Designed miniproteins, single chains, continued (3). Designs and how they scored, part 80

Each design is a single chain, and the fold is of that chain. pLDDT is the mean over its residues in the fold that is shown.

## One batch from the design tools (miniprotein)

Design m10942
Fold by ESMFold2-Fast:
Structure m10942 (fold): chain A 78 residues (1-78)
Amino acid sequence: DEARRLAEEALRLAEEAVDALLAGDLERAERLNEEAVRLGGEAVALALAAGDFALAEEIRARMAAVGREGAARLAAAA
């Protein structure tokens, strides 16, 4: 399932973005987060097209959680 593979890649990149933020590498964190959001969006679109609403919801929820944490740390650092 391509949607699931893209979702796993997106979540991995999102976690790496948080790690980069914690390390103080804001530029790398921003790039990784942007890639994660893009791939996750593609994964959600593919899941929805396949009728897999449960997977789409899971991807959105996990991406939102990681994105919120990343955004909060970026805002605190600015």
Scores: mean pLDDT 80

Design m10943
Fold by ESMFold2-Fast:
Structure m10943 (fold): chain A 110 residues (1-110)
Amino acid sequence: AFLFALLGILGALAGLALAAAGAGAAGGRAAAAGGGFAALAARAAAALSGLAAILAGALAALAGLLAALAGTAAAKAAKTAEEAAFGAGGAIAGVGAAVAGLLALARALA
């Protein structure tokens, strides 16, 4: 029960964090279209955002306590932000999964 309650809080916070990252990533990718270096930078930023999301999960207990105090306000913000998170969050999740998959494959081949 406690573990599932923590997961629920983590999910709400991850939604807000991914929404903020999604808005930034969308803007960055639009800029990246203007140049090859910018496109590479956007991909590197997506990989770093994936790592940041995983690390943020480790500290989400403290952030969850803060979110519990501001939960109602955060929930309304999360609903609006979730649309942006779906677009960019999928890219971040895909990068993380691809890295994990490549590491597993490399280890299997070794």
Scores: mean pLDDT 52

Design m10944
Fold by ESMFold2-Fast:
Structure m10944 (fold): chain A 62 residues (1-62)
Amino acid sequence: DEAEKEKWKKEAEEFEKLKDEAEKQIKTEAERRAFELAKKITPYLIEGKIEKAKELAEEMQK
């Protein structure tokens, strides 16, 4: 449980640092959708709100 939160927090912090470069690499609509999802869930993952991030991801895929 806590190990999962720490893992996602580290990945989210890494994304936050590299997001500008990642945005420049977007070539397809699918990649743009994935990038938008990552941007929206990243703050919740950093805060350890894993369930909230999952809910938001599910809503964006509907």
Scores: mean pLDDT 76

Design m10946
Fold by ESMFold2-Fast:
Structure m10946 (fold): chain A 59 residues (1-59)
Amino acid sequence: SVAEAALRLAEAAVANPDMSDEEAEALARELGLDGGAGRNARALAREDPERALAAGRAL
């Protein structure tokens, strides 16, 4: 589901702070999401990891 994919993406971004935008985009596409979702998840994880995980769970 989109919700499960979004949560996995958020968890991966939080767990790997060295993840590049390209890597985040590739992971998002692998999970069936848009590449832009990867960039957004990475940006949120760097700004506020707790909020990033909450956003992933809310989808």
Scores: mean pLDDT 78

Design m10947
Fold by ESMFold2-Fast:
Structure m10947 (fold): chain A 74 residues (1-74)
Amino acid sequence: MSPEEEERIREETLRILEEVMAMADELYQKDPAAGQRVMGLAARAGRLMGIDPRAGLEAARRALEEAKRLMAEL
């Protein structure tokens, strides 16, 4: 993977995690357990981003899907 591709993936991952964290904050106000769960998934994605950028991006996308699912249950 090129350094330019890694940086682009990192930027996309950070944008997704920003959205996920906003949703986690809203979830926490309605259901603290759901909010904490999503925050944990976002934290894992952030850690993976430093080790394997593609794995971090995939984890961030999964966190976003879970956040959307939980938001739909409110």
Scores: mean pLDDT 85

Design m10948
Fold by ESMFold2-Fast:
Structure m10948 (fold): chain A 72 residues (1-72)
Amino acid sequence: ALEEAEELFRKALEAKAAGNYEEAKRLYTEAYEILLANAEKIAEEAGVSPETVRRALREERARVVAELEALA
């Protein structure tokens, strides 16, 4: 699950580097969805609340999407 998110982030970075911003946005969105689905596990490992993880992930997703839309 988390390894698949890492693979999607890697593919998203490759798409962004190639100028494929729509593809990058799709891949980033999928990666964040996996992380959000695993927020409780991430929170346990980090020693924080699941709500803290979900908030941080949603904010980061919004930032990344906005950056990619500005580049397109």
Scores: mean pLDDT 84

Design m10949
Fold by ESMFold2-Fast:
Structure m10949 (fold): chain A 95 residues (1-95)
Amino acid sequence: SKVLEEVEKLKEEALEAIKKGDEEEAVKKIKEMKELLEKNKENLSEEELAFIDKKADEIAEAAKKAGLEKVKKAALELSTEVGIKMLELAVKKVM
């Protein structure tokens, strides 16, 4: 999936920004992941949503270890949005 390739790239860029202590750049990369999720929300599979959630969690853990609270919050908010979309797909399957 081209979407998953772009998500992986944005996650790697966010982790690099965290390593450098660049909170603003890391938040920007998380925002780009969130925009990519929103643009593709109707075409994302449950497996693709789980992949994005895992990448958001990886960013949140790295931010927590680095003490970058704003980055951690942004990553957790992305994870929450993925969780909501996964629930919407689950409801649609049983209707």
Scores: mean pLDDT 84

Design m10950
Fold by ESMFold2-Fast:
Structure m10950 (fold): chain A 81 residues (1-81)
Amino acid sequence: MEEEIERAARQAEADALAAGYSPETAKNWGDIARYDVEYKRAVEEGDLEKAREFVKQSADYAAKTLPAVVDRTLARAEAEK
């Protein structure tokens, strides 16, 4: 289980880095992937309350990541003027 969670996180981080995101942003995508695996496990175990909490945590991480991506994009556009 821990191995599966870490594998998903590493893959998400690698994909984000390949897409040109910063290491910090890539780590956030890895954290989102960890919550996704834990969500699927909670659903399989029938723990719907835990599953809902992981969905919420994943959404919170996504919201935190989005502002950083926007800020980086705007900074790059400003530098190219």
Scores: mean pLDDT 69

Design m10951
Fold by ESMFold2-Fast:
Structure m10951 (fold): chain A 65 residues (1-65)
Amino acid sequence: MEEYEVSGSEPAVQMFARENGKPVPEKVIIKIDKETGTAEVLDAETGEKLGTVSAESALALVSMA
């Protein structure tokens, strides 16, 4: 499992939070699980799960940050 930190000020993170009906956090943790091909996006401060994306989508988010 790979973990990446991305600032909540990044436009992609802000859009993702809004699309999932969640408040925009100051920072997110993206946990990529290559075995399932999915990734979890978590609020770095609270640990609350904001949503789940494909590993491919998560890598794109990390690449833009």
Scores: mean pLDDT 76

Design m10952
Fold by ESMFold2-Fast:
Structure m10952 (fold): chain A 63 residues (1-63)
Amino acid sequence: IELTEEQKEEVLKRLKEKFPELSEETLKEALEAILEEKYDLARTILTPEQLKEIADIILEVLE
């Protein structure tokens, strides 16, 4: 999945609001892993619930 820079910023903004306990650096690493389809790496950074929530936010931003 390819996102524009504006869409990436919108996703990151929503992630910071949803997961204030996670650092911005962690959220960026997780987002990049998901976008590059490195799901094994994403699963080491995130819980299954967090990964699903981030995927849902990406899909909402794409619509």
Scores: mean pLDDT 78

Design m10953
Fold by ESMFold2-Fast:
Formats: structure tokens, C-alpha cells, sequence
Structure m10953 (fold): chain A 71 residues (1-71)
């Protein structure tokens, strides 16, 4: 379970890095498309582990946060 959570966290970090790179390059449409394509399968994986994926935007930055309920 912990190993799977680490894998999902790494996927979220890689996606956030790719999306934020596109935003930094002014490729907003490509960044939005990547989020639309990659977030649903990532969210499904997080939910299968009992968690939730939150996407937040601050200006030109996107943050992908994984939330697992307290035991």
C-alpha cells in the first residue's frame, strides 16, 4: 500500500512538472489538455488507494495534492 502511494505521488509530481513547464512556456492549451487527459486516470488510481487528488492553480502554477484520510 505504501509502495503504491509512493508510485502515485511520483506520477503526480511528474505530471505537475510537465504541466508547469508547459505553462512557463506559454503553452496553456497544451497544459490544460495534458491535465484533462492525465488527471482522470491518476485520480482513479488515488481513489483506489482510498485517497483523493486535488488540483489547485495559483497564477501560472499548478499543484497536484494527494490527500489520504487520517487513520
Amino acid sequence: EEEARIAVAQRAGELADRVNRLYAEGKTDEADKLLAEEVPPLQAAVESLGGRLRVTREGDRVHLTLEFPAA
Scores: mean pLDDT 79

Design m10954
Fold by ESMFold2-Fast:
Structure m10954 (fold): chain A 55 residues (1-55)
Amino acid sequence: SREEIEEKLKAAIQKLLDGGLSRELAIAYAMRFYGESNGFSREEVERLLEEVLAE
């Protein structure tokens, strides 16, 4: 489902941030390898990153 894909994308973003990537690089990487292929906009990926940071 889209919700399952969002959770996987959030997990990927968390791993990128935990790996020391900046916010901008984490967004770019998440878009390139997860978001674009699943129909996510940059705005949606940015929203998911904000959700990760709020946790």
Scores: mean pLDDT 79

Design m10955
Fold by ESMFold2-Fast:
Structure m10955 (fold): chain A 75 residues (1-75)
Amino acid sequence: SLAENAQAVLSQEDDFLAEVRRLAEEGRKELALEAIDYAIRLLRAILPHLPEELRPKVEELLERLEELREEIEEE
């Protein structure tokens, strides 16, 4: 389900963010930005369909993804 997929993403949040940072540091900035943009679009699309309990956690992840995107662009 969408909720189960969101929970899986949330459980791997730190690993995903670390991997994206690593890609940017290795000079794969375009791939890193594409990965973030994909994740943001997916999470925004499913957000209104998630249980109330998961919404603030997904909103927090979206904020972290937007912050990481800005960090990579400023490099």
Scores: mean pLDDT 80

Design m10956
Fold by ESMFold2-Fast:
Structure m10956 (fold): chain A 88 residues (1-88)
Amino acid sequence: MKARLDGIIEYKEPVSEEDAERLRELLSKYPGARMEIEGNRVRLSAEGTEEEVRKLADELVRLTQDPRVSLAALFIEVDGKLVAGALL
């Protein structure tokens, strides 16, 4: 069963080096995870098992509990079907 995470995290200010480093550290635990930083926006993608992708999503949701985050949207597909989504 193949799962995919797609998401964005938008900060109130340009992404700080500390925030980028925390995200890189988190994603390094998930070999299928990738990110791109564009100003105040982080685009995230991950592929793996449903268990791995859901664990990553849970950690990303916790990371977005920062008052410097203005918006986060995360969605999970399993076998090409949307199974979970969060808008924060």
Scores: mean pLDDT 81

Design m10957
Fold by ESMFold2-Fast:
Structure m10957 (fold): chain A 94 residues (1-94)
Amino acid sequence: APVMFEKAEIVVSVIDENGKIIQHHEVLYNVTEEEVLERARELGKEFTPEGTLAAEQRGRIVIDGVERVITVLSYVDKNGKQVATVAVEGYEKP
């Protein structure tokens, strides 16, 4: 069965050419985990068009009694240096 999120937060963190960190934040409601991950991958391509996806890590975390599904996408440049992350925090429907 697909994992359904009542709320999902996507945070893109990019290091620009001057070493400054730029962030972009999106919130989606009543979406599947796959729909959120598709959007996260689209954002990764948009914010780092010359970057390549190097890692995708998924876990579960509990903060203040609330469980979240967290997925982090890591993007690297041609030299293998990390240039962006896209973090997804999903709140699963009960």
Scores: mean pLDDT 86

Design m10958
Fold by ESMFold2-Fast:
Structure m10958 (fold): chain A 65 residues (1-65)
Amino acid sequence: MEEEAKKLVQESRKALDAGDAHRAVELAIQAMKLDPKNKESARIAAEALEKLGREDSAESVRDYL
């Protein structure tokens, strides 16, 4: 499960780097559900949500950091 979460984190980061913030959020949230202690997925989700203008959601995700 942790290994699968790390794979999702890598895909989420790749999506964010490619400018696909919607995909980055989806993958990062899935990673957080599989490994809630993986704070990197929460960071990626927060950054992607900020790019989408969803600051309230980004702030909520930061609570996991």
Scores: mean pLDDT 75

Design m10959
Fold by ESMFold2-Fast:
Structure m10959 (fold): chain A 60 residues (1-60)
Amino acid sequence: SMADERARELFERAEELAKDPEKAEEALRLAREGLELAPDEKVPEAVGAVIRVVGLILDA
């Protein structure tokens, strides 16, 4: 679906932004927006990975 494809783009951009500590907060916001668009069953692993990486960067 269109929502599923948009969610994947948001997760991909979030992963890219998460590599820059100054953009980590923006990356987290994009990941959360993607979560609202996609069914949990389709992207649970990708979502978990992004949130975990961004959380680690923000705590560092």
Scores: mean pLDDT 67

Design m10960
Fold by ESMFold2-Fast:
Order: C-alpha cells, then sequence, then structure tokens
Structure m10960 (fold): chain A 60 residues (1-60)
C-alpha cells in the first residue's frame, strides 16, 4: 500500500523533472506559450505529488 504510493510519487517526480526541463528549453527558445503550458502541467504534477505525500502521512 505505502510502497505503491511511494512508487507512484517517484514516477511523478520523474515526470515533473522532464516537464520543468521542457519548460526551460521552451523559455530559452523564446516560446513563452509552450513554456507556460509545460509550467502549468508541472504545477499539476507537483500538486499530485503533494497529495500522495499527504496520503502516506495519514497511513503512517
Amino acid sequence: KIQELKREIEALRKQLKELRAQAEAARKAGDLKTAAVYESAAGIVEAAISFLEEQIKKLE
């Protein structure tokens, strides 16, 4: 149960890192619209990570 949540958090952290890298690349290329899309997606993933971390705290 907790191990499944931890595995999911690790997968989301990997996605978050990729989304942030894409946002930075778009920003450096001057594509502010694409950068904003990746930043928005990163924010959603970050919120999901926070939610799952809270679930783990409740199960401990």
Scores: mean pLDDT 83

Design m10961
Fold by ESMFold2-Fast:
Structure m10961 (fold): chain A 64 residues (1-64)
Amino acid sequence: MEEQRKALREAVKALFEAAGIQMTDEEADRAANAVLVHAKEKGLTPEEAIARLQATADALRAGA
């Protein structure tokens, strides 16, 4: 669904902003699209891609 793409974009943008990196809408969209393309190549659903991104963010925060 298109909403999943929006959620992915927001997750990517929030992750980078939490790390102190400010992203433009264009950069966030490009990153989200790249993640979706990679997920499709690996046979992952958009939901699984979002979950993995969030898990990575949580792991980085825990490791800091």
Scores: mean pLDDT 73

Design m10962
Fold by ESMFold2-Fast:
Structure m10962 (fold): chain A 91 residues (1-91)
Amino acid sequence: MRSTRLSREAFLLLLRLMAERLADRDVTALSEEEFEAILEEVAAEAAARHPEFAALSREEQLELVRQAANLIVMAQRVDAELAARGVDTAP
């Protein structure tokens, strides 16, 4: 199996960074080009910020960033659905 060198802490930080960047944006209102640009910028910033991430291949970096983005998008969709149903999500 291909082992990712990224630590669990680094991956969780990547998730937080992606969540924070997407929090001010309606993901459904973003164009595909804008979304891909965000993914590339997050990958580049993570590589510059974390040596472990920089040591990954381009494919591994993009795969991790896409996974992080997908998890955040799914979480936001769940939150929106709960709000639409009148369920109070903690602020």
Scores: mean pLDDT 71

Design m10963
Fold by ESMFold2-Fast:
Structure m10963 (fold): chain A 64 residues (1-64)
Amino acid sequence: MVITSEEIEEIAKETGISISTAVKVIQLIMKYGLPPTEEQKRKIAEETGVSVSTVSKIVELLEK
């Protein structure tokens, strides 16, 4: 799956995080696969400093 710069910008806007943080979250989600497990979502949240709810929102946006 190829993620465009425009999609990353939209994800950052929808979640209220920076574009650089959105890139890190997306890279970790892609590393674990779609959809990630609840444990993988927690690890992504911990590593990137965002909430688990933000990770879940990004997963939802990527599955469309």
Scores: mean pLDDT 80

Design m10964
Fold by ESMFold2-Fast:
Structure m10964 (fold): chain A 63 residues (1-63)
Amino acid sequence: SPMERERAERGIEGSNKLLKDTTDTLTRKGKEGTPETAKVYDEKRKEAIDIHDKTVRSMRNRT
C-alpha cells in the first residue's frame, strides 16, 4: 500500500543516515591507527555496508 511504501522509504532513509555516520566513524578510526588496525576497521566497514544492504532489501520486500 502507499502508506507501507512511505514507511519503508522513511526506514531506508534512516538506515542510510546511520550507515553514513557509522562508515565515517570507522574510516576516521582507520586513518588514526596503524596499517594493521586500518585493515580491521576496513573489514568492519564492509560488514556495516553488508548489514545495511540486507536491511534495505528486507524493507523493500515488506512493501
Scores: mean pLDDT 77

Design m10965
Fold by ESMFold2-Fast:
Structure m10965 (fold): chain A 76 residues (1-76)
Amino acid sequence: MYEERLKKNPNDAEAYTNLGEELYKQGKYEEAEEYYRKALEIDPNNIKAMDNLAVVLYSLGDYETARKVVAEFNSL
């Protein structure tokens, strides 16, 4: 369903975030990271995408980048 939304509107940050969540649930962490980053390119203040990006980076073992993402939340 979210892939159909992206075909109709490629700049749908919510659809990218939700597609990333589905990939994360499937254990496809690197693909989920890519879609969360795309959501943030469209909407840099998308808190849900930022939270999910931090979680997927921890799952990938990229703790330094995850900490930087969390620090960006706390600087707002």
Scores: mean pLDDT 75

Design m10966
Fold by ESMFold2-Fast:
Structure m10966 (fold): chain A 58 residues (1-58)
Amino acid sequence: APSRFTPLEEALAAGDEEARRELYERMREGFLRIGFPEELADRLAEMIVDVEVEVVRR
């Protein structure tokens, strides 16, 4: 049956380190594109990944 999560979110819920890395890279690149400094983009990407992992794990 189709999950309410995307395949990436399902992998994150399962603790897949590769999926976590992919999400981090996508978020970081997104923040850099909108003009955030590298340090802030890195920190925001990490925070979002951590929150997303916690949310999909529930």
Scores: mean pLDDT 74

Design m10967
Fold by ESMFold2-Fast:
Structure m10967 (fold): chain A 74 residues (1-74)
Amino acid sequence: SKEELEKLKQKIAELTKKISDMTYEERVQLAKEILKERGEEDLIENATDRELVNRFYLYLAELIKEYVKLKKKL
């Protein structure tokens, strides 16, 4: 729906803005929070900071892909 597209766009914009103002350590902390919210806490214990930050960027890329997919269906 148009409402779902707008909500996803806002989520991407907020997340992107937060990243631009963040230090590397803050990005690692944000990645840990996202994994906890997704129920993937076990991945935090065995992952390096670099792997956590990479997972965060993959999550952001997934949100952008979903936005593009929804936009094309409208």
Scores: mean pLDDT 76

Design m10968
Fold by ESMFold2-Fast:
Structure m10968 (fold): chain A 99 residues (1-99)
Amino acid sequence: MATPHLTIKVEIKGNTLIITVRGAGTADVARAMAEEIKKELNAKKVYATVVSPDEVRIVAEFDKPLTKEDGIKAANAVARAAEKVLGQPVTADVEIKVY
């Protein structure tokens, strides 16, 4: 049995965080990821969109400029949310870009 594997791309653009997740594209996963980011990072606004059956895009807006450490925290929050919904451990490849 293969462990679920996610590809998580985090893009930081000033006060905005854009996260693209591949490997799980369900509404339940998208909702859980948005909720976890809102709770863990105290985001002002969070939007999650199911782009395809295998891709979720999350946009989060904050009151402050973001750092690479905020991006790492967001990637971890997303992976934890996926594990919670799937009921099993996940592995992830994480890419963080600061613009």
Scores: mean pLDDT 82

Design m10969
Fold by ESMFold2-Fast:
Structure m10969 (fold): chain A 64 residues (1-64)
Amino acid sequence: AVEELRRFLESSDPIVRAIAKEALELAERGMPEEVLREVVRLLKQGNLAAASKLVHEAAKELEA
């Protein structure tokens, strides 16, 4: 998941790059591998809204 997220940082789409960067920052904070894998899956599908929402919700869980 992390390796694939690093590849998304090279995307031509600035929204994809932003989501990948946030997911990588959350990975450093202990985001579960299953959540990282789901973010990668959604980015591969082009479902940017769902990917962004998942990253935002996971960030809230890491604060709790």
Scores: mean pLDDT 80

Design m10970
Fold by ESMFold2-Fast:
Structure m10970 (fold): chain A 85 residues (1-85)
Amino acid sequence: SAEALRQQRQERARQAVIEELEKAAEELGASEEEKELLEKLKEAMENNDLEKAEELLEKLKELTKKVLEKLEEKKKEELEKRKAL
């Protein structure tokens, strides 16, 4: 069905984003709380608990802001180092 295919595509897209965030969190040395929240989100998605997943996604958006800020700072530092070379 078209609805099932849309849901599968959305699920795959969400999983890809979660994997990218997980990798970024590991690279930046994310806190235990950040890693735990990401793990809970994965579990909620696997269990098709949409209400819990939405709540966790909202919290993850707040974490994403912090991760993005750290990534911006890291890029700035690398750019400065490259200019010095």
Scores: mean pLDDT 67

Design m10971
Fold by ESMFold2-Fast:
Parts: sequence; C-alpha cells; structure tokens
Structure m10971 (fold): chain A 103 residues (1-103)
Amino acid sequence: SAAEAVQRDLIEGGMDEATARALREALERAEAALRAWAAEHGITGPIGVAAQLVSETETERTYEVRASLMADGRLVAQASLRLVLSRAGEILEQSPVEIQELP
C-alpha cells in the first residue's frame, strides 16, 4: 500500500520504528475511510497518502495525516486526521477521520 511505502521511507530516513508504525496505521485509516467514501459516491481513482509534521515540543510531535483522492486529473476529496505522538512514538491522541469533498 502507499502507507507501507511511506513507513519504509521514514525508517530508512532515520525515524524510529514505533513512530513510523503509528504514522503508517494512521495513514491506512485515512486511506481506508476515503476509499469507502469514494465507493459510496461511485468515484474511481488513485489515493495518495502523506503525513505532515505540524508542531513539535520537547515531549510531543503533532502530525496531520491526509489521504487524497484524484479523479480526471484533479483532487476530488481528502480525508484527514490529527495524530499526537510522544517522542517515544506512543499515541497520545488521534482525531476521528474527517472527509472533505473539494470543488
């Protein structure tokens, strides 16, 4: 999956296994939610995934996790969630997945 490739790249880039695994699981949740939404709306197309570091403190890292659905060469919808991890890669908070249809 796209999430497996991201996890592999993060580990190769020096990210610890626990953080990389937590991000992969969040990416898979966003992707699965968006794929289910696409199926309900009769939309077929590739789904890409990404995680963005939004904020960092001495004790926590906050990530925005996104899945993006492409159709007819344009972005149609995105699924997003917020993930808060400890510096050891423990999940402190995870938001529900939110889906936004784009124009």
Scores: mean pLDDT 84

Design m10972
Fold by ESMFold2-Fast:
Structure m10972 (fold): chain A 88 residues (1-88)
Amino acid sequence: SLEEAIRYAKKGLQYAKEGKVDEAIENFEKALEIVRSLKDPRLEEAARYLEGAINALRLYKKSGKKSYLDVAIENAEKAIRLLEEARK
């Protein structure tokens, strides 16, 4: 459900802020899977931001560059906002 996607995305954001990269990626991937399963065109932009967050975290894990972590957090926050807007 959309509510579950929002919950996983928020959990992923919290893990990212705590520097728990693998847990953050796992939760964003769960959120993305749910969003994609809904096949709702209104959620496509949110899905792209979740993908952006996952990709940025993977780059952060490989490089250690804080700028990638910052990008991941920004993308996750944008995704959550869009998912919450689509809920209503």
Scores: mean pLDDT 90

Design m10973
Fold by ESMFold2-Fast:
Structure m10973 (fold): chain A 71 residues (1-71)
Amino acid sequence: SEEEKERLKKLVLELIAEKLRLIGLEYELELLKKQPQTPELEAKIKELEEEIKELKKRIEELEKEIEELES
């Protein structure tokens, strides 16, 4: 149906946006890891690693929802 097509399109666009965000955060993390380590930087790295972990979980949930709609 058209409603299912529009929902699928919205989820695919959201997935693309979240994957682009993930690439950006992973790149930032790699850059931070190359800097001289301080307690403040280590705390920021840990916070960013947790954000990346949560974002990966959201991406997996979106991929599952898309798969269910395409089934």
Scores: mean pLDDT 87

Design m10974
Fold by ESMFold2-Fast:
Structure m10974 (fold): chain A 79 residues (1-79)
Amino acid sequence: MSEKIQQEIDAGVAMVAGAVLLVVTKRNPATEEDVERLREQAERLREKAEETLDENVSESLRELAEELERRAEEAEEEL
């Protein structure tokens, strides 16, 4: 079931994201939520890249994930 796959991804992400957010939570939560969403999308693309058997498609997905991570870092620093 897709819920089980999501839970397995969520378990790892929730532990790491939860710890980081609790340490630096003096800033605006709206800005941090935006960055978190971009990173979540990047993580999703990386998971898709690992599940893809086509190396060419896998590389493209990894590049997109890296671009989204860059956007997240940019949003975090630009504001």
Scores: mean pLDDT 63

Design m10975
Fold by ESMFold2-Fast:
Structure m10975 (fold): chain A 97 residues (1-97)
Amino acid sequence: DAKKYNEEGIKLHSEGKLDEAIEKFEKAIKLDPNYAEAYRNLGEVLFLQGKLEEAIKYYEKAIKLDPNYKEAYKNLGKVLEYLGKKKEAEEYYKKAE
């Protein structure tokens, strides 16, 4: 069940078990390749690990699957802000409104 793996990943992420959280989100994506939330959640954990390029890729995939996914736009803005791309970050934060 893709949703169950996504929920397990969220719990593991909240416990700081980042690698185990990634495995659960990857399982969710394998079962449901259109699961926008699982891509966004995977991106969050990758960002926390400093894997910025991978995080961006998964946030972009989440937005492609759900163009109204405000939280994924917010997450892209946060990564761009971390990279010092303040103007680009502001554009994504505006899309999250």
Scores: mean pLDDT 89

Design m10976
Fold by ESMFold2-Fast:
Structure m10976 (fold): chain A 120 residues (1-120)
Amino acid sequence: ALREKVLPLLLNGEAEKALPILVEGLKDEDPDVREEAALLLGGLAKFGKAEEALPYLIEALKDESEEVRKAAAKALGTIAEEAPETAEQAIPPLVEALKDESEEVRKAAAEALGTIAKNL
């Protein structure tokens, strides 16, 4: 559903229209929808929207769902590959995510931090 709405916009160079749809997706009651929204928001970095996506992904690192927190950390890693200077702003919340109860979230946060350090 979310991917079906967003992929045509990205293929047509309309990342500006995809951003508000994905931000709404992060507020969905279904954690699977929030997880997909977080991953797609990270992908917006490839379309020049890293700075606009960043604050929403930082908030998603504190989501109630482990799957969503992992997706947010992974998406911040994508931003670190595409826009490392923008991703530097995510260092303090990613360091906090290294203390997450989930091993998968801690691993994703460590990988994102490693990508930021390598690309700066």
Scores: mean pLDDT 88

Design m10977
Fold by ESMFold2-Fast:
Structure m10977 (fold): chain A 62 residues (1-62)
Amino acid sequence: MKFTEEQKKLIEEAGKKLGLPPEKIKRSVEAASKLGIDPKEVAELLKEGREDELKRLALERL
């Protein structure tokens, strides 16, 4: 998946906030995108530490 500069910045900020490598965040965003969730929304939720909301969205798409 190709990310925009804005998406890359959000991924790095999410990684810093969660203590995860940016590569792990990128994989999570790609996986969620395959479920039809917007990559920007995923990155923003991770940046805000709202992993619970991400899990809810993923379950709704299954």
Scores: mean pLDDT 70

Design m10978
Fold by ESMFold2-Fast:
Structure m10978 (fold): chain A 60 residues (1-60)
Amino acid sequence: KPEVPESKLKEAVRELAKMLNLSEEEIEELLSKSKEEQIAFLAETFGTSKEDIERALASL
């Protein structure tokens, strides 16, 4: 299982949240959540597995 860099995860979450038109407050709350919760948010939004998100972020 590839290690997901926290900096890349936070950037991906922030960019996706902006594309979804979330408020700055909602983005900050999301970024304050655990790494697992942020990965789950990306996986749910893209309709894929957490493992696929982790692989994608690790390859960047």
Scores: mean pLDDT 75

